Designed miniproteins, single chains, continued (2). Designs and how they scored, part 75

Each design is a single chain, and the fold is of that chain. pLDDT is the mean over its residues in the fold that is shown.

## One batch from the design tools (miniprotein)

Design m6587
Fold by ESMFold2-Fast:
Structure m6587 (fold): chain A 95 residues (1-95)
Amino acid sequence: SAPAPSAAELAAREAALEAEVEARVAEMQARIDELAATHDEATVRAEMRRMMAEALRELAAAYRELGREKLAAALEKAAEAFEAEKPLDFEELNA
């Protein structure tokens, strides 16, 4: 087993992950704006769905490494919902 990270190290990793999420949201918004300028709504919607599902799965993997298993599982379910074009269950994300 790897040595357990300190509470300070876990807090620093979570803060870094939050900053990475903010940067990725900005990048996705810029990509959506670019697609919306040159493509139809159906194409934009499909690409948004794909990008969101990918981002949520990557985020789930990162939170799992931080020991946030319930949040990771909820994010994976959210990714599946985006791929299936189903409404999100935000109660699972807040549990």
Scores: mean pLDDT 75

Design m6588
Fold by ESMFold2-Fast:
Structure m6588 (fold): chain A 82 residues (1-82)
Amino acid sequence: VSPNCEKLLSKIEEKAKSKPKPFSDSLEAFEFIKEVLKEVFPENQKVQALESANIDEIMPVLEDLECPAELVAEIIVKHSRK
């Protein structure tokens, strides 16, 4: 796992634990991922250019950061409403 991926995963878990309510749907989860990406990588032009909170926009950014989407998804599922 790359250092950028470890930084992202740590921040996603920190922010997810701090949420008062679990994720209710995939749209909320993707918006959350987009917001965390922009917070963690404020000087990354590709990350800052993200407008859509959808899988097609987020996946290439995760690949560029060498971050498996599966690891991000595991944290989201752990903090999602059952």
Scores: mean pLDDT 79

Design m6589
Fold by ESMFold2-Fast:
Structure m6589 (fold): chain A 71 residues (1-71)
Amino acid sequence: SEEQKEIDELIKKHAEEAKRAIERGDVLTAQAHVFAAIAIYVSAKNAGLEISPEVEKEIDEAVRLLNEAER
């Protein structure tokens, strides 16, 4: 569906922006994008939408990198 495609693309964009922010040492911006990706993911799941495994992996990777950057 169009909604599924838009949600997948939006989550991917936030995960990518988070990773880019981490690369430049901008932890605050990275946090904002990771939290946005998670919020969209949770909202989509609550609405009964399935999130692709590839998109879930991108969220997991962004969260992992953020946790490492905050140490």
Scores: mean pLDDT 85

Design m6590
Fold by ESMFold2-Fast:
Structure m6590 (fold): chain A 80 residues (1-80)
Amino acid sequence: SYVEQVRAEAAQAKAALDAGDWAAAEAHLKRLAELTRKATEVSVELGRQSYAVFAEVGKYALSHGMPISVISDALVLISS
């Protein structure tokens, strides 16, 4: 399921953030961003739902001290 892939990447990103593994967190955030972009190609609704998950993970990352530039780079991937 596409929804399961989005949730799995979100869970992995949050787990990496909790562990202080910035490299893993960034990689999973970027994969989540790529999945969000692809979701828009499937349907507008799926894209919107995936973006909501990405936004929540991005907010979580910022609250854990991740640089805003990493979130910005991931947002560019969604819009590409």
Scores: mean pLDDT 83

Design m6591
Fold by ESMFold2-Fast:
Structure m6591 (fold): chain A 95 residues (1-95)
Amino acid sequence: RESLIRRMIDIVQQMVDLLKSLGLDEEAEKVDELVRKAQEYLDQGDLDTALSLLIQAFNIAFDAMEDYIKKTNDSKVEQQVGDLVRQFSDLLWSL
């Protein structure tokens, strides 16, 4: 559904903000570009392509944040990432 994909875009944008806050600007830029493309496809009514791009964006963001957590052992970041992953997964399973 369009409404679920729009909520998924919001979650991935929160991941972009988190990546930027961690100094992971290169990864944030890659994720943000995929979200921008997903929005363009959503506006065209291509929900399947929009969803595919959001899943790609999510995976890039998640891998970068997991690498950060493994290197820093930052429990606050781990909790923030866990909350975003849960929200994204809940929406994905609702499609």
Scores: mean pLDDT 87

Design m6592
Fold by ESMFold2-Fast:
Structure m6592 (fold): chain A 91 residues (1-91)
Amino acid sequence: KEEEIEKAKELYPERVKKIEDFNKQMKDAIENKDYETLLKIEEERLKRAQEFLDQAKKWGFTYLQNEAEKTIAELQKRIDELKKKIEEMKS
């Protein structure tokens, strides 16, 4: 819902800045093939997504809660794939 997105931006402007910081760090890690750094970035993103889910639940923003849950599920899959890739590189 558009109203939920607008209110979340007003209540949590620092989240937008954090997403931009993560995107930059991820780009640098991918370019350098630094999968261990990329894993740490994705784990921090997961932690922040879980914190946002808690905030969305407190605000009663059902749409943003569902979006956060989807993001958490995707980040978990990404973390699992990175762990597998790191293991393959060491073996």
Scores: mean pLDDT 76

Design m6593
Fold by ESMFold2-Fast:
Order: C-alpha cells, then structure tokens, then sequence
Structure m6593 (fold): chain A 57 residues (1-57)
C-alpha cells in the first residue's frame, strides 16, 4: 500500500542519512523511487544529495 511504501522510504532515508559519504548511489536510487511516486520535490532533494557526494553523477 502507499502507507507501507512511505514507511519503507522513510526507513531507507534514515539508513542512508547515517552513511552519507558512501551513499551517493543509494541517494540516486531513492531519487528515482520518489520520481516514480510523483514526489518530485523529494526526488530533487535525493538527487542533490547524490551529486553532493559524487558530482560526476
């Protein structure tokens, strides 16, 4: 369900926020997930985190 998906996403955000310097690929995948959920503002923030960790993304 959408609530279960939101909970899974929130849990993933907590995990990656604890490992930001090694998580560029994970932030990018999270951005794609938010985009598929029509959550474009959240997707942009996730992509910005990926780029901050690895500008070559």
Amino acid sequence: SAEEEAAAVAAAEQLISDLPSSAAGFWNELGLYYENQNRYDDAIKAYEQALALDPSY
Scores: mean pLDDT 72

Design m6594
Fold by ESMFold2-Fast:
Structure m6594 (fold): chain A 77 residues (1-77)
Amino acid sequence: MLKILDEALEKIKNAETDKQIKEVLEQGIKELDEQLKKEIEKLKKEGSDDIDLGVLYVQYAVAKVVLKNEAKKKLKK
């Protein structure tokens, strides 16, 4: 489970304004993209195969979708 996603979801849950929700979403997406880049570079240095890389890409893609959906739900209420 991605700690960045868990922390961002908790911040969205506790955000009281649309501005706070948007700022948490933007920061969370940025941190997920930066962490994915670092993880990919590490796996490439370790000689990991295409399956390991593919799993990592899917995990971060799903995390971004979850974060965007939770922000969108809270913004509509």
Scores: mean pLDDT 80

Design m6595
Fold by ESMFold2-Fast:
Structure m6595 (fold): chain A 87 residues (1-87)
Amino acid sequence: LTPEQEAEVEIGVLIISAAVTLVATRNAGEKVPLEDLDRALAMLDKHRQRLAELREKYPSLQGSIDAAEATIDEARAVVEEVRAKRE
């Protein structure tokens, strides 16, 4: 794979990871342990930071990066909502 093709695959993996986190957290709700919610938030923040790096390096991938950022932001909102109910 070229570096750009590797970035395309990485963006796809980040979208899948965020989508799985979103669906799993929404379905399990308050049954998710607090430590797992905190770990999910840290993971989503790391993914968001990585997308910022990829956006700077690969302008051609902006559309895919925008979709990934939107999915991460939705997942983060769901995790934060569930975590808030535990406080």
Scores: mean pLDDT 87

Design m6596
Fold by ESMFold2-Fast:
Structure m6596 (fold): chain A 87 residues (1-87)
Amino acid sequence: MEEAEKLLEKYRDKLSPEVVAILRKLIADGKLTVEQLKKVIETLLSFKDESEQLEAAGLIARAPPDKIDEVLELIKKGQFEKAIELL
């Protein structure tokens, strides 16, 4: 929890408030590990469009826990449609 909160604090000015809220909820619900959170933030920061960041965060939030890493890899490749198919 504390490590995840420090990570969100570090990047909160580079992510939309809605994205930060989604990530914080995922950590609070135990659906996302700190290591997965680091990978998610790195992936989201690669997007220039805030709408794409929000869509990507939403897909991760909807992913089953065992599919989060696979969904994240598809998002990194810009394959949002294939990521949706895994939900």
Scores: mean pLDDT 79

Design m6597
Fold by ESMFold2-Fast:
Structure m6597 (fold): chain A 80 residues (1-80)
Amino acid sequence: SGMEGAIELFRFTAYGVEVIVLTEQGKVDEALKVIDEMAKEYPELKDIFDKIRKAVQDKNLDEVIKYMNEAYKKLKELLE
């Protein structure tokens, strides 16, 4: 049971890192596409992803990292 949760958290982390890197590089459209893929896989996190989208559009890296960590925490709670 713990193995499936660990794989999902690893997959989420990979997406999260990609969004952070793309935002740092100013690749807003590419970062938003990654968030759209995350929203398809984790629809229960929609409200947090909407905040991340806004932070990406604002090029606010600190807010992207903040909300990505909040999304990770919520996903971890849902998988436990």
Scores: mean pLDDT 87

Design m6598
Fold by ESMFold2-Fast:
Structure m6598 (fold): chain A 85 residues (1-85)
Amino acid sequence: GKKVYKVRVRGFLQTGTGVAELEAESLDVGSEGIIKKILSETTGLRVSVGDTVKILDKISENRFLAEVYSPEGELRAVVTLEILE
């Protein structure tokens, strides 16, 4: 079943950062999830509740490179994700 992960989101080559709840079955390369809640954010983070996250690559044990898409399929941001729990 789907799990909710608490993740730190950072814009790739951008200043925007935040903490979100990401619902996914797993966090592996090629996995997809949905942003369920934004817990905190700075200005400039282009991530919203309902956005789809696609995991592109694994940077370290708890860090991933991902693309964030709107519900309509528009690319909003490229981000790094860090699993917090």
Scores: mean pLDDT 84

Design m6599
Fold by ESMFold2-Fast:
Structure m6599 (fold): chain A 113 residues (1-113)
Amino acid sequence: GLLEQIRAAQKEAIDAINNGDVEAAIRAIKRLQRLGLEAVRRGDLEAVRAAVDGLQEVAILAAKKGLFEVAEEAIRALDELIREMRRRGAPDDLILEAEIKLGIARIVYAVYR
């Protein structure tokens, strides 16, 4: 299902980051973003939360590994996902949780860059 595809895309991004493969990491992040947007459209809140968590984890890992272009792409993707959540009326608590997670990713990026 959608949740399994999101988890697979997150793992693909993490594996690419650990291998220093910037192009593969960015492709996996774009896939993770597309799946997250689909989850918002379907009202699949568990899949939305998984995409938010995945993008945050990918952004933090990339920043810690010095792959700043990858971290920036994941942060951008998470910001776009949150905007779509607001546009489609996702629960306020889930939006707040996602905004906090985006804030943490931005702080980690700033500290390591």
Scores: mean pLDDT 93

Design m6600
Fold by ESMFold2-Fast:
Structure m6600 (fold): chain A 96 residues (1-96)
Amino acid sequence: SRQEIINRLIGQALRAIGEILDSKDPIKIETAEILLTSTLLLLKNIDKLSQSTLEQFLKELDKIYDKIQNAKTKEELEKALEEAKKLLKKIESIVS
């Protein structure tokens, strides 16, 4: 349902805020800030986006967040940051 998607986006925003506050790694913090921005942009534009598009972006947000949580190397963190930057640009292009 629409409300379930909204609740999942709110959950993602809270998850990103938690990472920003609790992390000591600058790359994790920057990645979480980008994921938070992406999530808030989706929430702001929720009326403009199809359920299938929102589900796809939620899946991509989850994937990037899991990568930063499970990263064991700086290279893995830098790769997750680049994926987060690409996702934000993709969302911006769709909502503009």
Scores: mean pLDDT 88

Design m6601
Fold by ESMFold2-Fast:
Parts: sequence; C-alpha cells; structure tokens
Structure m6601 (fold): chain A 96 residues (1-96)
Amino acid sequence: MLAAAFDVHGTGVADAFGLRDLLLAAGLDPSRIPLPFDVNDPRNVQLLLEAVRTFDPDFLSHRTDGILTEEEGKELALLLGSDASKVSGELKLPPA
C-alpha cells in the first residue's frame, strides 16, 4: 500500500524521488526525507500524510482510527495520480 502511494509517477518504484516530487508539489521541504530511505519509516509516512493534507485536508481529518483501509489507500492513490490497482492491504498511521 504505502509503496504504491509513493509511486506518484506510476513507475512501479516507491523511492525517495517519488516522495520528494510529492513534497515539492505540496510546498513541503524534501530535505526532511530520512536517509537511508525506507518507505515504511514512520517519518516518511508522516511526510506523505502532510502532503496529502495539503491536497485534501478533509480526507485525513475523517480518518481517526489509526488505520487507512485498502479502499481508502486506493482513494489516496487516485488523489496522488497513481494507479489504485497497485494498492493492497492496510496502511497503519503513525501514533498520535
């Protein structure tokens, strides 16, 4: 799931470049990406969520259970212009 959300260009690769491009589009600082890059790092998850809030602040405010379902992950992929068919399983949100 998270890998598909980072694959903003639909290349099948979730990497720091996908997250960087998303952060730049959202007006956020890509220097916040931790190294070495891990898509499951809570800091990278937090950066992704901050970017999504910039594009649709109401989307995440509706999600209070700490879990983003596969269906919600597909909605996120569509919002980011990615291929929703690549999304599988649940995305766990970082603890509050």
Scores: mean pLDDT 63

Design m6602
Fold by ESMFold2-Fast:
Structure m6602 (fold): chain A 101 residues (1-101)
Amino acid sequence: SERIERIREVERESVQRLLEARGDPERLVEAAREGFRRLAEVTSHVPDVARVARQVAEIAEETVRRMLEEGYSTEEIAKTLAEVLRGLAQAAIDEELRRRE
């Protein structure tokens, strides 16, 4: 599926940028906003996933700020955001595969 391939590409690129941004909170916020925004666009056909991705993008700065205040490292925050992004991408792929079978 071209849609599944696009979701996987956005997931791969966005996870890479999040992990590369580790050690810089400003870069991490930028990577999260862009990654989750792109994920929302390529998962628009799964409205529940797209809504959650948009929400994570909108609160990215607040999320990173709060996690830093709670004592998480930028590396831990990057890994957590990458796991959330992977989970949302997989949920959208699973839904598309279910609709085809």
Scores: mean pLDDT 88

Design m6603
Fold by ESMFold2-Fast:
Structure m6603 (fold): chain A 67 residues (1-67)
Amino acid sequence: MDEMDKKAEEVIKKFNLDESLLDEVKGMLIGEFGRIRMPGETSLKSNLIKKIGKERAEEIIEEAKKL
């Protein structure tokens, strides 16, 4: 859990995102890199896409895979 929090914070810092997006970024990372899908995961990813756009969200996912 600490590792995912740190990864989400690194993504926020690297992409110059608002700290208010931390929960949405963390939820998206858990969904993409976690072994199990959490209830509401789709909503968190959809909210992130609405706020920053699909292309930007995909860039964040690809960059996070390298971390």
Scores: mean pLDDT 67

Design m6604
Fold by ESMFold2-Fast:
Structure m6604 (fold): chain A 75 residues (1-75)
Amino acid sequence: ARLSPEQIAQQAAAGGLPYDQAKDLVTRMMRVVTQYMFQGKYEKANQVADDVMTALLNGDGDKAQQIIDDAEKEL
């Protein structure tokens, strides 16, 4: 099940990521996922959400940033 953006940011911070960075990455992820959904690309939206959330929950901000940047370029 999908966690709230606040819960994801808190969990990422617990995993060693700065809270402000985690919150920014979650916000950017939500925008990218929403844009893919509006384009009817539900599979891509789900994949990006899952990959970013996994990276954030593991404290891997660099990986999360890369996934978001790549997704934004493909929009």
Scores: mean pLDDT 78

Design m6605
Fold by ESMFold2-Fast:
Structure m6605 (fold): chain A 69 residues (1-69)
Amino acid sequence: GLMVSKEALEKAVTLLYLQGKITAEQANKLGRLVRELESDEVDVEELARKAGLTEEQIKALIEEAKKYV
């Protein structure tokens, strides 16, 4: 999947949450998963699936994260 920095993913998650495209619970779970990673680079699709995002939400997150790469 798309590899991005933790900062890029955090920006994308924040924007999707503010747009009402993901829930607070999903945003919080993504944040916890990011903090548990030892790498500064994250696979957006893999992490989003682990956080329980739908395929539509995963696509939106990937497109948003691409803007910050």
Scores: mean pLDDT 85

Design m6606
Fold by ESMFold2-Fast:
Structure m6606 (fold): chain A 80 residues (1-80)
Amino acid sequence: MKLKIVDENGNVYEFEISEDTTIGDIKKLVGMVFNIDPNELEVYVNGKKVSDDTTLGELGLKGEILAEIKGNKISLTQVS
């Protein structure tokens, strides 16, 4: 699976992930890339906050996933 992280300035970062990747793993990845404490980040799917122990597969997310970063919020959307 492919994860594309887009920051507030429109910069794109691409990573290879799996359906077993957790929301907590996404927070750690974003935290490392942007030097942000992952515990301060919130992840949303379809406007709803999701827990750290949930996997991308459990959320029905497959293929290409877009992660849009705005402040401390991450919005996940399936693109294809």
Scores: mean pLDDT 84

Design m6607
Fold by ESMFold2-Fast:
Structure m6607 (fold): chain A 58 residues (1-58)
Amino acid sequence: TPEERRALFREAVAEEGGSVDGTLDEKFRRAIRRLQERLGLPVDGVPDEAFTDALAGA
């Protein structure tokens, strides 16, 4: 669900030392790019299935 995805983003952004406010704002887009780089995924700022799967640690 979108809420579960937001929760995963929030937790992952916190782990990366990013600032989170619970919205899918520009801050989250930057955090997504940082996480994509850390997870070895293409850095495009788009949370696709590969990103979500890697974020869940599976």
Scores: mean pLDDT 63

Design m6608
Fold by ESMFold2-Fast:
Structure m6608 (fold): chain A 89 residues (1-89)
Amino acid sequence: KGKEEAEKAKERAEKLVQEALDTYRTGSPVEAALALGRAIKEIQRLADEVAKKYPEYADEVRKFAQDLLEKVGPVYERAAGEAVRELAR
């Protein structure tokens, strides 16, 4: 059960990242920043939930989440900056 929940959380997190990155590539900067911000928050929430419920998978899920956040963080900063510039013009 714990292994399946950890795997589902990882799959959900990966899908959120892929959707947010696709929004950044094809959508408006504002939409991309919102999607990326939601993805970051949700990835952290999923990792925390699995870690609390299944401590034996905590390190695995947290490392997976951290690796994703390291990839998404810079893209979010870029999208947020572009969104501010888009709104300010």
Scores: mean pLDDT 80

Design m6609
Fold by ESMFold2-Fast:
Structure m6609 (fold): chain A 72 residues (1-72)
Amino acid sequence: AAEYAKKAAEAGGKSAAAAGEAAARGDHPWLSTGGYQAYKATGKKENYLAAQAGAAGDSEKGARLAALGGEE
């Protein structure tokens, strides 16, 4: 999770750092992990997909999706 946020920050700078943090939080145990990710994906689909890509071992795709999720 922490490594994932760091990789996202490295790939896209400051905006990607925030998106990477959000992706890393997808595995937070204090929320229903699946429900939290699905709920966040409703408003921030890219953050959920970024976490899923990272879990699959595709950190590059995850970083790209995290950057999109951090877009304002």
Scores: mean pLDDT 49

Design m6610
Fold by ESMFold2-Fast:
Structure m6610 (fold): chain A 57 residues (1-57)
Amino acid sequence: GKAAGLKEIEEHVDEALYDMIRGIFLSKARQENDEEKIEEIKNMSKEELWEKLRKEV
């Protein structure tokens, strides 16, 4: 069974999800042609990305 790897899978899924969220915000920042905002988004923590998503939804 793959049950023993659930925590490892959760970590990989979490990373993929936050990469996707970051990509959405990077796309928006690139539309604005804001280099400082692009740099900020690239360096955002998971918590900052999640908070930003909640505020923009």
Scores: mean pLDDT 73

Design m6611
Fold by ESMFold2-Fast:
Formats: C-alpha cells, sequence, structure tokens
Structure m6611 (fold): chain A 89 residues (1-89)
C-alpha cells in the first residue's frame, strides 16, 4: 500500500507541467512515505506512545490537508499529495 502511494505521488510530481526539481520530488515522496509508516506503525503497535503518535499524525493530515514540503510551493499539488496519503491510511 505505501509503495503504491509513493509511486502515485512521484508520477504526479514528475509531470512536465509541474517543473519541479528531482530534489523536491524526492523530499515530497520521502515525507509521504515517512508519515504513512508512522500511521501504520501506530495501528500495529500495542505501545500507547507509538499508537498515540500514529493517531496524532493521522489527525494532522485530516485537519491540515496541505502537504507542506521544502521547495514545494504549489498548494494544489500539496493538497493532492495529502489526498493520496489520506486515501492510503
Amino acid sequence: MIEKAVSEIRELLTQPDNDLSEEVIEKAVKRAETLLRIVFEGERSEDEITRSFGLMAKSVLLRYPLFKVEGLTNEELQKKIGEIVLETI
């Protein structure tokens, strides 16, 4: 599931019309993968702290749909990445 979201985000960001550097694309992909891993680790963990951390990450994604990444200033792309991440969790 994480791999599918990562591929979809990378494909979205590599579109010619977006004119994004490879560095920005990789930062966005890595951040999305990290957040998804935190959420899924929280769902699988019996540890209260790890579970709470996962729930907090999910809550932030739901409340703030803009996926903020260094070098990515296009709010529409930030929102689309956030939607892909949310659909995965």
Scores: mean pLDDT 73

Design m6612
Fold by ESMFold2-Fast:
Structure m6612 (fold): chain A 67 residues (1-67)
Amino acid sequence: GKAMEILERLKELDKDGDGYIPAEKAKEVLLEFGFSEEEAEELIEKVAPDGKRVNYIELARLVKEKL
């Protein structure tokens, strides 16, 4: 489903293999999959309150709950 496709896309951006990507890149992926800027920012804030790095596995879980 859409949540799995988002997870695969986020995983491709994880250059370090540590489960984290920059919040800016996570936002771009969410926008590519049809989320609004407001929705993307809300989801990112929940997993990265400092706005720096996102645990994208946790982000993908939140996306699945919203879909």
Scores: mean pLDDT 80

Design m6613
Fold by ESMFold2-Fast:
Structure m6613 (fold): chain A 95 residues (1-95)
Amino acid sequence: SEEELKKIIKEIVKKLEKEYNVSFTEEAIETLFKYVLENPSLNNKESIEFLLKYAIRLALSKGRKTVTEEDIKTVLELYEKSKNIEEFNNLFEEL
């Protein structure tokens, strides 16, 4: 359900916030939630964690401890342009 997906995303976010010593904005969480609702293939813990970890990596690379809506949007745009994980990683390294 929509409510269950939001709970799962929030659980993963809290786990990653503790692990990487970062914070996510509510707008960042909402942006990912809306995208996953429209792209059901991503509605699994592995895909959600993958996208969130890259958003964290992007924020940290910019010297920030806060993961923003723009970080999520950048990662999602990259995901949409990529045919596979190798292309995704190559495009991400150019950011």
Scores: mean pLDDT 87

Design m6614
Fold by ESMFold2-Fast:
Structure m6614 (fold): chain A 71 residues (1-71)
Amino acid sequence: DKELIEEMEERLREKAAEAEELAAQLPREVAWEAFARAMARQKELSKTVSPLEAAEAGIDLLVELLRAALA
């Protein structure tokens, strides 16, 4: 379903913008640690799910880690 793929791509862009805004509020070291953990999650998932699904899970974890660091 092409529409589903387009919706997923739109969600990824929105989440990426949120992650960028959150990362700007944190020390670089904290932001990079969160990014490294999110990338490791995406790489592991890319073995079993589609690239878009792996990317969405990775960015979701990144946003969660960045929000936790700000709390």
Scores: mean pLDDT 81

Design m6615
Fold by ESMFold2-Fast:
Structure m6615 (fold): chain A 75 residues (1-75)
Amino acid sequence: QNPDVNNIIANFKATGSGEGNGIVVKQLDDGTIEVTNNLSSFSGSVVSLTQQVAEALAAELGVPLSKIHLVNKTA
């Protein structure tokens, strides 16, 4: 089942952190935003979801996409 991108964004806006189905969003001390994929398995749907979360955050917060870092955690 696909995670709800809007729930991740809403939680981030409310608490400064958002999480759903292995995707974690945090604001860093330098003002950049980190979107982390904590799933050890690479899949196209998960990559697409992290990209969708990054683009939605950029649009909602009015920041350039260059301020959002996509991170895949390795084992």
Scores: mean pLDDT 68

Design m6616
Fold by ESMFold2-Fast:
Structure m6616 (fold): chain A 71 residues (1-71)
Amino acid sequence: MDSLQANLLLAGVIGLAAAGDLARARALAEKMVESGVMTPEEAERLIEAAARGDYAGAGAIGRRMLQKAGL
């Protein structure tokens, strides 16, 4: 996964979760988990934060995971 793909997927997960589309948010997050960018537990925390309107927290979680993965 390249940096552009990872950032677009992260934005998609946050946007879908914030809109209440948790099924699609989880499907996109699963692709990031399969690529080794984040764990399933980190993906669920990201989705929960975005779904409750904590966009700053969701963004911080996602960016930290991308930084850890070298993306």
Scores: mean pLDDT 80

Design m6617
Fold by ESMFold2-Fast:
Structure m6617 (fold): chain A 77 residues (1-77)
Amino acid sequence: MADQMSLDDLLAKVIARMQAVEKRVRELRETDPAKASQAQDLIDQATRLYMQGVQQQDKQLAIQALALLDEAEALLD
């Protein structure tokens, strides 16, 4: 569970998933630019929450960032 992970491990997971989703957005942009744009907006929101989580040392913000990345991944499928 995310609540059982260290903050550092959780933030590393956010970065890894963000990079994977951004790659998929770039690939999808040629075939479905509208869906790619929606996913990019979710990535931008997740990035803001990630930055706040780093600044505040807050696991809950990192968990919220992961939830937005889950929504972005669902749009790309």
Scores: mean pLDDT 82

Design m6618
Fold by ESMFold2-Fast:
Structure m6618 (fold): chain A 117 residues (1-117)
Amino acid sequence: SEIEKLVDEIMSLLDQARAEIDRLAAAGDKEGLVEVAMSTLARIGELADKILELARKQNDPELEKIARKLHEVVDSAARRIGELVEAGASPQELARVFNEAIDEIKKLVEEIKEKIK
């Protein structure tokens, strides 16, 4: 299904982003880490909005609720990372916050995957 393709794309983005963020944190590349984190969150937000549109077309209020929560988690993570950057947080602290957001996003995406079986 189209939702399965969107879920698979999000899962792939999460795996790639985690590996890249951990590498950049180890290298002390704060600018590169922020760029990867923010672009990844923006893309996941776009995919979450597409899932939300499909959920609405299918009249699935439970799937719609999970998709909305996914977007809210993405927005919250982006805001938190922005605030930490302004506060002068270390690459390690930024990576920790991003990886916590990835773990929460992954749980929500797995909930979507289970619902569409």
Scores: mean pLDDT 89

Design m6619
Fold by ESMFold2-Fast:
Structure m6619 (fold): chain A 93 residues (1-93)
Amino acid sequence: SIEEIEEKAIEEIEKAETYEELMEVLDKYYEEAADYALKNVSPEEAKKLADKMLEKRFEIIDLGRNGTPLEELKEKAKEMVREIAKELKKLVE
């Protein structure tokens, strides 16, 4: 379920000790959320969600490059995960 994907991603984000680990967690979440979307929503909606996730991922990369602390990046990452999960839940109603 999307709730299980969300919960696991948030737990793994909390455990990330480096920027590299955080990005690996986000990449894994992207793949799992994209697979879920492809199976449960229209191709058009799946593409919109994929584009939004990619945009948020680049925002986190830019913040990291500018020296934003890891804890702040983690909060941004958790917000992204929760927002995408909320949109997916709404679309599969």
Scores: mean pLDDT 83

Design m6620
Fold by ESMFold2-Fast:
Parts: C-alpha cells; structure tokens; sequence
Structure m6620 (fold): chain A 85 residues (1-85)
C-alpha cells in the first residue's frame, strides 16, 4: 500500500539522517582533538590548526546533508499523515 511504501521511505530517510548526524559529531570531535594537540605541541600548531579546519569543513558539509535529509523526512512524514487521514 501507499502507507507501507511511505513508512519504508521514511525509515530509510531517518537512517540516512542518523548517519550524517553521527558523521557531523565525529568531525566536530576530530576538530576539537586537533586543536587541543596543537596547544600541547606549539612547533606543529599550524599543521594541527589546518587539520582542525578541514575537520570543521567536513562537519559543516555533514550538517548540510543532515538538514537536507531532515527536510525530506518532514515531507515524507506529512505525506504519511495525509495518507492515514
């Protein structure tokens, strides 16, 4: 049924959103670790800051992908609610 198809699509979308959310947190954590290591190793600080900037960029990219999946999930949830009404 259309309801079953929408439920499956919503589950798949939530799984994708979850994956991007985990990746975002992972990249943010890597950023923080690199910044801390740079503070403890001043001779290599610039290298750690460059790695931290790359990790921050990746975190922002995952955040954008997560937001896109959230919008798609919201649309599917609305369609599912309408199909159940």
Amino acid sequence: SKVQELQKQLQEEVAEETGYAISEIGSQTQRDIYLERGKRDPSNRKKYEELAKQAEKEAQEFAQLREQEQQEADQLQQQLQEALS
Scores: mean pLDDT 90

Design m6621
Fold by ESMFold2-Fast:
Formats: structure tokens, sequence, C-alpha cells
Structure m6621 (fold): chain A 76 residues (1-76)
């Protein structure tokens, strides 16, 4: 399982993150993205960068904002 050994940044719900990542690799999901594992790894890296207070490019910030929205939906 790709998500079994995920070191999730403090303050993020690991189960919600796995749910979002699973939907992104599922072709039947409205949240499906090509790239599968690469997309899931990219999501985790963006969250880690934000947790560390790193300044992100505008394109990465947009992706992070969309990811956070999907994470909140997964928790609901």
Amino acid sequence: DLFKNWEVPEGYDKEALIKVARERVDPSSPYFYEGEALTAIGMLELLRMEERGLKLPASSQRVLEELKKQLEEAKA
C-alpha cells in the first residue's frame, strides 16, 4: 500500500489525506488525476513545505489551496 508508510506532517489527518489520495488515483472519482502515485507524493510534499513555513510559487499555492479544500470535504 503506497500510503501505509506516509510520514504525514503534524496537524494533518492521515486518514483524510489517504482518502483524498485514493480518490485522485481512482478513475471513477470526480477528483481523478493522471499521475497516480506521483500526484499523491506531490500532495504530501506541498503539505510538508507549508508546515515548514516555506514560501511556495503561486502555481504550487493554487494546488495546495485545492488540496486543502478536498481534505476538508474528506473530513465532512
Scores: mean pLDDT 62

